Designed miniproteins, single chains, continued (4). Designs and how they scored, part 49

Each design is a single chain, and the fold is of that chain. pLDDT is the mean over its residues in the fold that is shown.

## One batch from the design tools (miniprotein)

Design m13687
Fold by ESMFold2-Fast:
Structure m13687 (fold): chain A 120 residues (1-120)
Amino acid sequence: MTPEEIKELREKAFSPDPEEQLAALDEIRARMGEDVTPLEALEIVKRLLDSPHPEVQRRAVDLLIELLKSKDPEIQLQAAYLLSQAKHPEVRERGKKAIEELKKSPDPLVQKAAEKALKN
């Protein structure tokens, strides 16, 4: 993805227009793993979780659930943590369960980060 394309994507995602926010989330999901990195997706989604529009919040949660399938345990942990902070109880429980599974990671740094996330 070019610097101009990622800038345009971020401008759409951070627009006050819910249609532009939804279009940005759909574009991220379609291009994730090819042009959009999981880390870039996490940065955009984190902001959209606080959107006043319920459909934008729901779509952002769906994208975090996709990020839980990442092979990178740091991406999995960040996605799980954001889900654990969500407003809906079922989403929070899913996030907490994902963090609990990450405590079983063979990576000691991931294990410590997951334990810290569950204690706070």
Scores: mean pLDDT 79

Design m13688
Fold by ESMFold2-Fast:
Structure m13688 (fold): chain A 117 residues (1-117)
Amino acid sequence: EEERVQKLISELREAVKKNDFDKVLEILEQLAPYPSEELAAELVRLAFESKNPIIRTVLLEAAYLFLYGTPLDVRNLIRTVREHRLPLASEEDVINYIKSRPDAKLVKEEIEREKAK
């Protein structure tokens, strides 16, 4: 399980660097069964490394759903984003949703750290 997740994260990092939108969605779908706070934090880091605003926002939406949603919610996000080629919410809205959560301390700290760069 952990080895598979680490390989998928490495593949996701490469897809983000290449701005390969379809590959990013494919890997997020494969990660859907393995939610963790560590994965959500890594998705936030990758989002802020991306210069593509659509990829950045989708990674932030996925991070939120890995913390507060179900694997089905992640799959529904990926299906809708693949169909419409746009995120479900704006980057600002997703960041505000995360910041409104009293229990999202680690992810909030990661967002603040990335914005300070």
Scores: mean pLDDT 79

Design m13689
Fold by ESMFold2-Fast:
Structure m13689 (fold): chain A 112 residues (1-112)
Amino acid sequence: SAAAQIEKVKAKIIATAKELAAEHPENTDPWENVALLLEKLAEEAGTDPERIRAELEELRALAEAGDERAARIMERLLAIGAAIAAKDDAAIEKAVDDFVALYRELVAEELA
């Protein structure tokens, strides 16, 4: 089911974020943690990780220009990056849950 696939993707994001927190305990920049997380997920999915930083810069530019949807996505991604910087497994799980919840809302809004 679609719900089972989303839960599987969520578990993968959480596991990868926890690995980054353990491997890079010195990295306290939430934005750099987001970039590293998405690059790692892209590599594991067999997609081009070099595109990730360009796509994140485009998202930030849209949010700064007043795009509310881009700003909401950026806020939830930065929360994941901050949780990684804090090395708090429970905070990582919550931030990823909050991101997935926003994704579900945005998909529902688009289909309405």
Scores: mean pLDDT 83

Design m13690
Fold by ESMFold2-Fast:
Structure m13690 (fold): chain A 58 residues (1-58)
Amino acid sequence: AKPLADAVRVYGAGGTGAASMDVIGGSLLQALRAVMGGFMAGEDNPELAGRLGAELAK
């Protein structure tokens, strides 16, 4: 059981299951969500979004 794999699976099942849909409609928004979420909020779910954003930035 890998926490990263689990986080990706949970997030994919909810919103990013079809990455192509989110990439087209929010490639910039996805980067902003990870940065802004952590920068301005950094409280609710930036951990999940940040983890996915960090993997995408690889």
Scores: mean pLDDT 53

Design m13691
Fold by ESMFold2-Fast:
Structure m13691 (fold): chain A 56 residues (1-56)
Amino acid sequence: SDRDQLIAQNQEAKALVEAQYQQYSQSSDPRDQLLALLYKVVAGSTDYVIDRIKAS
C-alpha cells in the first residue's frame, strides 16, 4: 500500500482503540481498568507509528 493509505489505516486503527479505551475506562471492574490502560498505550504507539511514516 502507498504511504497515504498506510497513514489512513493507522489513524482508523487508533480511533477504534480509543473507542475501546473509552468503553473499558467507564467500568468499575479493576480488570477492565487494566484493559483500558493497555488500549491507551496502544493508541499512543499508533501516534508514534504515524509520525515515523510521515517522516519517511
Scores: mean pLDDT 83

Design m13692
Fold by ESMFold2-Fast:
Structure m13692 (fold): chain A 71 residues (1-71)
Amino acid sequence: LMEEAEARNAALVAEAGAEVAAAGNDVLLAGQKMVENARRLAEELRERDPELAKKLEEAAAYYEKQLQAMQ
């Protein structure tokens, strides 16, 4: 059911957000966790929600480029 898939997707996003929050005040560590979690979510959602997966991959690529520029 679409509604159940959407609820599960929301739970995965919340879990990823909690991991970023756990990284605390270290902006680089938080950014790395955000990129890692976005890629993981994109892989998990690839067949279930390919449009959201694509947006997550694009976001991950964007943030990875920003992190590289900060180093």
Scores: mean pLDDT 71

Design m13693
Fold by ESMFold2-Fast:
Structure m13693 (fold): chain A 90 residues (1-90)
Amino acid sequence: MEELLEELRERLELSEEQLEVLREEGDEELLRELLRNAEKIRQLRLLDGAEPEDIREVIRLVKEEGLSVLKAFFLVDVKKGVELLKEAVE
């Protein structure tokens, strides 16, 4: 667990808040999947502007609904975009 968190911190340049969510909610299998996809996550900038709440939703989608980490990030980004559009039309 701790070794996986330190490697993720380094490879993904995680903020302290993002790392704390992974420490609280993440399990070893999820952290290993994040590490396997670290290059794509970084290249696609999936963690840019990600709030702790966004990361919790990604973890929920992976653990409870069986989505891959990349699909979970994409779904969270789409939902966030839809909410921003709804706010704009108020």
Scores: mean pLDDT 76

Design m13694
Fold by ESMFold2-Fast:
Structure m13694 (fold): chain A 85 residues (1-85)
Amino acid sequence: AGDAYTILAAAGGDLRSSGVAVSASARRVSPNVAEVTLVGADEAQAKEAAALLRRGGEQAVKGGTASSFSARAEGTTATGVLTEP
């Protein structure tokens, strides 16, 4: 349950199914770090996706399920990075 890749893959899938992103992909950066990339239909959707990722990541850090999280939007792309505890 503490696998960063599994957590971000699920989050990306949820945001895609909710219509906040047109595509979502997750990858493992290292054994304890995963990255999710969300593509929005426009810059406003990408900013919304990044804001939702950031809120979820802040809760994960508070709850002890992640040691750190960051999210950003650039153009139509939102990126989140989660590090396991």
Scores: mean pLDDT 82

Design m13695
Fold by ESMFold2-Fast:
Structure m13695 (fold): chain A 59 residues (1-59)
Amino acid sequence: MPQVARALLPVPKTGPEDLALEKGQVVTIIEEVDETSVLAQDAAGRTGRVPKSFLEVLE
């Protein structure tokens, strides 16, 4: 099963590759991009980079 995570705070879009999230928004983690970031997809099918520190992984 893909991992699911919740945004701990609002995440602004700071670059063209970033995914903007609202506080409490749930996303699917697709892939780890680097040590600090994941590639995530929202419920609308939009994908982008999100900092790991802003996410709480759900089981």
Scores: mean pLDDT 79

Design m13696
Fold by ESMFold2-Fast:
Structure m13696 (fold): chain A 65 residues (1-65)
Amino acid sequence: SAADVQRLQNRKALISGSTDAMITMQEYLAKRYNVPQSEVDAIINKTNANTNAEIQALDKQIAAL
């Protein structure tokens, strides 16, 4: 149903927003601790990869409705 699709879309938005907040905090702390940019990039890439996997799982749930 449209309501079920909207619920899963809202969950995707929550996950994406949470990831953005996490990356912002990681960048803040990286500057505070003088972490090299290459290491910061690796951490952010891993965070984004995990988020992408969660979003793909939700997209599969939507497709199965």
Scores: mean pLDDT 89

Design m13697
Fold by ESMFold2-Fast:
Structure m13697 (fold): chain A 88 residues (1-88)
Amino acid sequence: SAAAEEERRRQREIEGARELAKENIENVKKIIKEKDKEKIEALKKGYESFKPHFPKIIEQRRKNGELPEVIEIEEKEFKEIEKLIEKS
């Protein structure tokens, strides 16, 4: 049914967002663990440049019909990456 197809598409989007968030967090952890000063500095600079735009990006994604579950995953990813960078 169309309803079952929509639910399958929804679940794929949520699962894809979770896997992407996990990969992004693990990549950040790897960069910090390697203690490569140039990569860590690039990571911090990228984060500080992105941080003031994040609330507007999330608002636009909500308005564009992104799933609430995907938005929650993106917000948790951002917060986790912030914590990792602050500790580096």
Scores: mean pLDDT 86

Design m13698
Fold by ESMFold2-Fast:
Structure m13698 (fold): chain A 93 residues (1-93)
Amino acid sequence: MPLYLESEKPRREIVREINALARELGLPGALFYLDKEGNIRNVTGLMDEAMYYLIKAAVAPDEETREKYLELAKEALEKGAPLEPMTPVTIKT
């Protein structure tokens, strides 16, 4: 998956949406934030496939794409995807 995503949304709004979705899916400790360079990180330094799909859902340009990534996030959680070291995600506006 690419390290760079595009969105017209303000980065702070994207982070709020990711955190709201993570809370809805019951991801403990998955608190996302913007680093000093404006890249998205989480407090654990670890990321799974479900967390990545939540980021994709938050930047989605339309509701259909958002719902698709939310379903993929749920499937990844049910599958028990492994946690890996997080690579920061950059949003281009």
Scores: mean pLDDT 74

Design m13699
Fold by ESMFold2-Fast:
Structure m13699 (fold): chain A 80 residues (1-80)
Amino acid sequence: SKEDELRERIEEVRAEIEKLQAHLTDLNKKMRENEEKAKDLPPEEQRKLGIKDISEMLLAVGDLAQAFAELKRLERELEK
């Protein structure tokens, strides 16, 4: 049924959220490791690395926000 399809999609989105949260945790660890490694780099290279790390984090946060928005949409659709 359409309700069963919605429930399956909700479970898929919840699993995706868990994966995205784990990915954000990994990115945060990598950013800290990169900050330590960057201390010995020239200022220009430190800036480039920082911009890259921030950009990757912002994209991951955006993906997580979209997944939560999709979850809320599906839950509302299930409520009719």
Scores: mean pLDDT 85

Design m13700
Fold by ESMFold2-Fast:
Structure m13700 (fold): chain A 77 residues (1-77)
Amino acid sequence: MGLSEAELDEELRETAEALRELTEELRENPSAEKIAALGIEAAAARWLVDAAARETPARREALRAAEEALRAMREAL
């Protein structure tokens, strides 16, 4: 398998941060490119969350960030 438990936790934190930043950028200046970028990041977050064996703060933050991203995308469409 490609990711260890520690690597998965790190990726979840990084993905949550990226989602928050992209969501803020989309809300400030909506564009098709930003919607696409946020969609890609949200898909990555979903995969990492599904791969996580345990409920952790990083996993919860990634889920919350993905939910907020999806809300922002719906508002921008």
Scores: mean pLDDT 78

Design m13701
Fold by ESMFold2-Fast:
Structure m13701 (fold): chain A 90 residues (1-90)
Amino acid sequence: TTSDKIKELGKKLGIPEEVIETLIERYLKGELYKDFVKYSKTKDPLPLAKVYVILKASNSVTEKQEQTVINDLLAIGTEEGKRLAGIIKE
């Protein structure tokens, strides 16, 4: 169900399997806010992508929120942010 969707989306985004297992554990524990806090402090693209994966897999992201994630990833200005934004847009 949701864990399977986290695995599929994480694989699509190129997230390593060990990291995907950690995301599933965070989802089950309700600890998604930890990745969002890390993103807000560091502006690194991977924590933002982790937040997106869990929210999308749990059907908790709106189209407007998804667009915000894409825009924020592009605004980071890194090649990784651009790559992740491109995958999410499709």
Scores: mean pLDDT 77

Design m13702
Fold by ESMFold2-Fast:
Structure m13702 (fold): chain A 57 residues (1-57)
Amino acid sequence: DEQKKNILDYLKKNGPKTAKEISEATGAPQSTISRLLKELEKEGKVERRNGYYSVTK
């Protein structure tokens, strides 16, 4: 998924970010970003701590 790749690339470059911050940076709706982040978290590609998302190490 192109959008998931864009989220991962953004997080790799910019460090831990909230869904709102990713939405603002990408121009995608926060609802879409939140859904994709949940899918990426389920896939083990991102982790969430205190509302911030980062790529898994």
Scores: mean pLDDT 82

Design m13703
Fold by ESMFold2-Fast:
Structure m13703 (fold): chain A 85 residues (1-85)
Amino acid sequence: MMEPLDEEAKEEIIKAIREEGEELIANTSNEATRRYLRALMSMSDEELREFADKVEKQIKEAEKAKTLEELKEITKETLELLNKG
């Protein structure tokens, strides 16, 4: 079967995290979420690709986000999933 996320889709997600990350940080009053978003923003592109691979399903939902709020919620859920491991 075709891969759910190709390399182009991963690059778009990385770009969204970098471009939307600052707005997500600015628009959240939740300190934990802000801290995790800053952590993502400090990661290299390669580290973000590994992150995307690990949580492909959650990251794939981010591609469908049409609003900053939807992207924020998906990012938060993805970070909570990684914190368990």
Scores: mean pLDDT 61

Design m13704
Fold by ESMFold2-Fast:
Structure m13704 (fold): chain A 56 residues (1-56)
Amino acid sequence: MDDVTFNRLLEQANVPEAEQKKFRELHAADPEQALKELVKWDVGQGVQALKEAVLG
């Protein structure tokens, strides 16, 4: 996966700038691992958002 596509995915997942730097560093070293971590992060954020919406 190219850097442009990966950066777009970071923006779509609404990753904070500090975390975006970490993901970009990981992508440069291991693109597959970076993608897996991004998917895990996005799913985790969705679950957290649902908890906050239901529980306050």
Scores: mean pLDDT 72

Design m13705
Fold by ESMFold2-Fast:
Structure m13705 (fold): chain A 99 residues (1-99)
Amino acid sequence: DELVERARELLSEIVKLVNEYEKNPTEELLKELEEKLEELLEVLRELRASPDPRARLEAEILLGLLRIILGIQEIIEKHEGKPPSKATLLLRELIEELE
């Protein structure tokens, strides 16, 4: 399924961008993250609207993985005494839009 593969690629890219942004918070990285998150949101919406139950299951698994990624970022930021980063807030907004 092309959409499933695209969603997995986007998730991998988003994880890399979040990690890079935490090391070097630039407007360029934030914009790239925003673009990848917007694309992932559209792909996940298409998967959730699919008549194929496997596509819908993959969307729920990927959403679950996004929640885990968000949770890890929030734990790290809290441990470091930092407020939520813009990247963390963008991840939270994406998850909330899919709920």
Scores: mean pLDDT 84

Design m13706
Fold by ESMFold2-Fast:
Structure m13706 (fold): chain A 88 residues (1-88)
Amino acid sequence: MEELRKEIERIAKEHGIDLEITEKVPMSEELYRLLLEFLRANAEGLTRVKVEFVEIDGKEVAKVTYEAVNSPASGDFILSPDPEPPPE
C-alpha cells in the first residue's frame, strides 16, 4: 500500500500535478493500482487530480476529478476494481 502511494506521489511531483487524496473508507491496493495506471497514462497532460475513495453499494470505488493544461480535457470519473456492469 505505502509503495503504491509513494509511486503515485512521485509521478504527480515529477509532472507538476497537484494531487489530493481523501480516504473515507478502508481502501484496497487494487484501487491504488488503478489510480497509478490512470496517472501514468495521463501524467503529461494533467495539472491537478483530486481523488476521493468511497464505498458505493458495498463496493470500494475512487471518485476522480482532474484538471488538464487545456480546459477541454478536464472532468471527473469513477475508478472501480472490477469492470462490473452498472446496477441499472
Scores: mean pLDDT 70

Design m13707
Fold by ESMFold2-Fast:
Structure m13707 (fold): chain A 74 residues (1-74)
Amino acid sequence: VADEAAEAAKRGGYEGAQRHGPVEASRLAFEYTRKYGPEAAEAAGKHAFSGYLTGGPELASRQAGMGARAAAER
């Protein structure tokens, strides 16, 4: 579950970031991760936003995945 949540979050964060920046990165990371649980989805969205502000789409993707994975393991 944690690995699947992380991959979904990475995909959503990257796709969203490329379209409209940090807000869309957060929204799509949340939406793609939602089926793996609310904590993983919230972490994905929050970390995608912060990641984008630090390093654009690549970091939005990476941070979303790490956040979702950590939350799913709780």
Scores: mean pLDDT 82

Design m13708
Fold by ESMFold2-Fast:
Formats: structure tokens, sequence, C-alpha cells
Structure m13708 (fold): chain A 92 residues (1-92)
């Protein structure tokens, strides 16, 4: 009974992280203007789609703990990669 509540809290935290990174990405792209690298922007966009897909899989199968654990690990890795790309954009 406690495990599903913990998973819901973890999913809520991941959604908040995704939303935060998305807002930061939008602001950085706007600030960079013509200096924004279209390849980097496209890569970040693809990573948002991947993260959204992983989140939807976890939301759809909350009772499959093994799958959820694997997807949570995948989501965190993708978010870390996206944060790295955003930081690269800040340096340009």
Amino acid sequence: SMSPQQLLAEMAQLLQEIQGIYNEFKQIVQQLGDNADPIVVSTVGLNFMAVTASYMIMKRSPTNYDLINQELATMRRILADMQGIVEEMRKK
C-alpha cells in the first residue's frame, strides 16, 4: 500500500523536473537568439519527446514495479543529459 504512494510522489517529482528543464530551455533559447545552435536545439527537443514517452509508460503501468523502476532510471539519465545540453547552450 505504501509503495504505490512512493511511486506517485517520485513521478510527481520527475514531472516537476521535466517542466523546470523545459522552462529553462525556452528562456535560454530566447536569450541566445541567433546564437542558438539548431543541432543542439533539435537534440534537446528530441530528448523532451523521449522523456515524455517514458513518463507516459510509467503513468500507464503503475502496478508494474520492475518496469517502473527501469523507466525511472531511464528518465533520470535523459534529464541529466538534457541538463548537460542546456548548460552547453549557456556557454555559447
Scores: mean pLDDT 69

Design m13709
Fold by ESMFold2-Fast:
Structure m13709 (fold): chain A 90 residues (1-90)
Amino acid sequence: AASALQAAIARNQQTAALADQTAKLSEEIYKQALKKPEAKFQANSAKSLYDMAKLVRERIRAQPIASDGQISLVEGVKQGAETLKKVLEE
């Protein structure tokens, strides 16, 4: 059905957008952590999250439809990045 195909395409586009946002957030956190000498551990963690976010984004874009597992992984990485940002801000 056309509506089911359109929903799948929209879901894939949304997942790719979330992965891109997660990569940008992780990069921002990494740059912020680099400005704090005491935050070397947090900088390394942010770099790892950024690398993972980029890899997941590229894999999602290379595949026709994102799986539930891939969506959950992107959301998990985003939550990790948001938590790390809060730690660096507080």
Scores: mean pLDDT 71

Design m13710
Fold by ESMFold2-Fast:
Structure m13710 (fold): chain A 90 residues (1-90)
Amino acid sequence: MDALLKEAERLIQEGIDKLREGDNKGAAESLRKASEVLKELSKKTGDKSLEGMSEALKRVAEKAETGDEWENEIALSFASMILVIVRKLL
């Protein structure tokens, strides 16, 4: 369980770093992978909050992929918020 949370943390941080570097496609890929990890963890634990964070990260990845400046700022903000929550669960 802890290993999946650490993997999600790593992937969210990678997505944030790539957004800051202007790699919108790479950021979207990392955030989608993080979403899948949280979805798997939600299924294993029954924790509905993890399912909610998975869906939020999927939407953040879609915003990141657009390459729009405002959508990128929104994506960065939400990804950073989810990262804080994931870190508190570790």
Scores: mean pLDDT 83

Design m13711
Fold by ESMFold2-Fast:
Structure m13711 (fold): chain A 82 residues (1-82)
Amino acid sequence: GVAEVEKAQEAALAEAEAAIPTLDVSDPEALREFLEKTGITDIEFVPELWRIVREPSEAAWEEALEVVKDPKMRALLERLRE
């Protein structure tokens, strides 16, 4: 059911969070594979993620966090920022 899907998504995000220290966010392919593995499919914020990868800055991270509407995606971005 929906609760099982949500639990699986939370588990995937927790696993992804554990992998963040080894994730090269400057590599577009590595970031794409990471997003695919976590099941994040929101197309609207993908351009903001690529902007962060190309020109990482506090302003770029803040703009991406403002665009993200899904709480799970926001949590993931906040983890990547740290």
Scores: mean pLDDT 59

Design m13712
Fold by ESMFold2-Fast:
Structure m13712 (fold): chain A 64 residues (1-64)
Amino acid sequence: GVQQLQERIAKLRKEIDELDAEIKKLSSETSQQGIARLTGALLRKIGLEFEIEILERKLKELLG
């Protein structure tokens, strides 16, 4: 239901906040390993943002 979607969105946003903290730590890295980890974190964040957009669209359809 609507409440479950809102709770899932909130949890995913928290995961993005944690990834943003990791990205900030990795942003000063110039090593190949550091760049690879930064790229992985950025791709994971994109995936989570995409999931949130899908869930928010579903939520709007249910609430409209």
Scores: mean pLDDT 83

Design m13713
Fold by ESMFold2-Fast:
Structure m13713 (fold): chain A 74 residues (1-74)
Amino acid sequence: MSEEERQRLVAEAIGHVIGAIGAILEGDFDTAEKEVQRLKELAERARSLGDEETAQWIEDLAEKVKKLIEEAKK
């Protein structure tokens, strides 16, 4: 994929992580879980465009956010 597409995917991923953390801090776990799904969709898009490195990075972020949600619910 192009460098511009990679930069857009990275920026979108960061935005979704920030949104998820904000939602977790407010106790809005429904919104936080939607942000995790958006991250997974971005990772799949990166992979479909041939950027496995960016896809793996976004998947790692999604898993970390998911664990944070599960810990915050306890």
Scores: mean pLDDT 85

Design m13714
Fold by ESMFold2-Fast:
Structure m13714 (fold): chain A 86 residues (1-86)
Amino acid sequence: MDEGFLQGIQGPLDEARALIDRAAASTTLSDAERLLDEARRILARLRDMINRVMPSSSPDRQRVLAEIDALEARGAAVLAAKRAAF
């Protein structure tokens, strides 16, 4: 697997994580929804890219998809918590 591709994935993953963290810290539902929408857009693009270039047997593919799944689940939990608070 191309190491440059894996490095290219890490930046967007870190950006999505930071957006979810900012959403969790937000004081308004509107800000949380906007930040989580951007995070979901980043994660969806990463998932599509991984599915195009990485074989299904790759341990790296399985690991990165698991990270995306975890971030998507965390984002959904943050959104649910914010909606319950408002």
Scores: mean pLDDT 81

Design m13715
Fold by ESMFold2-Fast:
Structure m13715 (fold): chain A 101 residues (1-101)
Amino acid sequence: EEREKFLDFFANFVKELLKQGKSLEEIIDEVIRYLEELGLPADRDFALFIVTQALIKLLMENEDKLTEEERKKFKEALIYFSNGDYERAAKIFYELAKKLL
């Protein structure tokens, strides 16, 4: 699936930015720049949605490395995400993901 390849790309892109110590806002800004380079819509809400999806993918791939408390926080953040609260979801996912790398 083209969607799966797109998400895999952004998951790796976000992972590298996390390794560089980038903040959540800096990661969102880097995704906006990349979307602009591709000629895609580059609004913050769309970039935030992409970043949130990328963080979810990274956390799912590394769920075995999370503590029981961190897994509960991940599950709570998924509820925020499912309700369209990407801002709250992304903040929680970012805090969890940065502990991985």
Scores: mean pLDDT 83

Design m13716
Fold by ESMFold2-Fast:
Structure m13716 (fold): chain A 97 residues (1-97)
Amino acid sequence: MADVKEFEYEVKASGKVTVTAENTGESSAPVTVEVFVNDKKVGEFTVAAKSSATIEFEAKEGDKVTIRVILTAGKTTVKVTVSDSAGSESHTFNLEA
């Protein structure tokens, strides 16, 4: 059964927002990352084991960014960092499916 974790970020400054996901776990299983702005999907990408991937998009101050990390099999650790021009926040997820 899949493991799904979510992280929410409130945009602090209008402009470019960057989401980086780092798959640091020992598992060879990839994770799928979905990105939503105000509940509308703006991107989806896959992060292979021991790899990172980044997506960039435009958002406004006060927008809610939701990052969903999905593991379908195995065990891994994923660090998600969301950055805008005013700052950044990161969360680390332990996933097991």
Scores: mean pLDDT 83

Design m13717
Fold by ESMFold2-Fast:
Structure m13717 (fold): chain A 76 residues (1-76)
Amino acid sequence: MKKVVLKVSGITSYDDALEVEEILSKIPGVKEVKVDFSNQRVELIVTDDVDLEKIIEAINSREFGGRRLRAELVEV
């Protein structure tokens, strides 16, 4: 397993943070999700075979309360 850190810009509420956590936790190979709302940061524990592009796409491809968030890999 490995730790992955994302910056997720546009998280403005606790509900956004909960929805990000729920979406990411459903991806095969994601084992733990920790959202740091105050720093617009998400830490993941994932399996070594996880597709990181799928993780980024899961956030960037959908709307959160009628707006879009932007996810970016900052640490792997």
Scores: mean pLDDT 78

Design m13718
Fold by ESMFold2-Fast:
Structure m13718 (fold): chain A 111 residues (1-111)
Amino acid sequence: DAVAAAVRTVAEGTVDAAEIIVTGDTSGASPAGLGLAEQALAGAKSKEEALKRLREITLSALKSIAHTYGVPLSEVAAEARRLLEERLASLSPEAQKAIEELIEELEELVE
């Protein structure tokens, strides 16, 4: 369905973008991941700031999906968290930490 596809695109793009920001390696990245990494890096002077910006962009995108499709933000957050957790082990340690911090913020949105 359209909501699931939109959430998957954002979640997978976020994982790819975090790895790009940490490693500088764009090989195997999705188009969404490349775009998110470029957007995050454009507003940042360090990897830490880029990862914080990526988190803000991702949360904003998920809120936009919830609003656009008229679904509860808690449902969008729960699905995004599940998808991020599935790919966590494939990431470098610094990218894993950044995604874990995002997962914690998403858990707060689910109550």
Scores: mean pLDDT 85

Design m13719
Fold by ESMFold2-Fast:
Structure m13719 (fold): chain A 76 residues (1-76)
Amino acid sequence: VLDKANEIAKAVYDAVRAGKTPEEVAELVRQKLLEAGIDPDASERIAEEVRKLVEAGATPEQVAVKTANLTIEALS
């Protein structure tokens, strides 16, 4: 659980740091959550929360931490 959450969080951190759009980061999160076995509804909800954070100008660290926490909740 923690390893998968950290893997997804790192990918999100790298994408935000690279200047990917809120929509691109949200799509990355959605795809990685689906690959991890999280259902489509939960994956979409988490991706939308991450999109809003990126749109609001949250730091790569803030977005990564929130993504990890939401992923842990969904996998638990």
Scores: mean pLDDT 84

Design m13720
Fold by ESMFold2-Fast:
Structure m13720 (fold): chain A 65 residues (1-65)
Amino acid sequence: SDGPSRAAVAALLAALDSGIANAQAAIDRAISQRLPNMDQIVADNQARIAALQALRAALLALGLS
């Protein structure tokens, strides 16, 4: 088929999962260290997690897994 390879789709899903984990680690660090801009870091990374999860769900819904 002319679509993306299964390896490419798997790599994209892994990259999304890594991005979510990195964003969560940034939240955890900001909270644990009580950074002065903690609220902004939490808000920005929560928005990123939501966007990445939506992309992941869309890929799965399209049957690209």
Scores: mean pLDDT 83

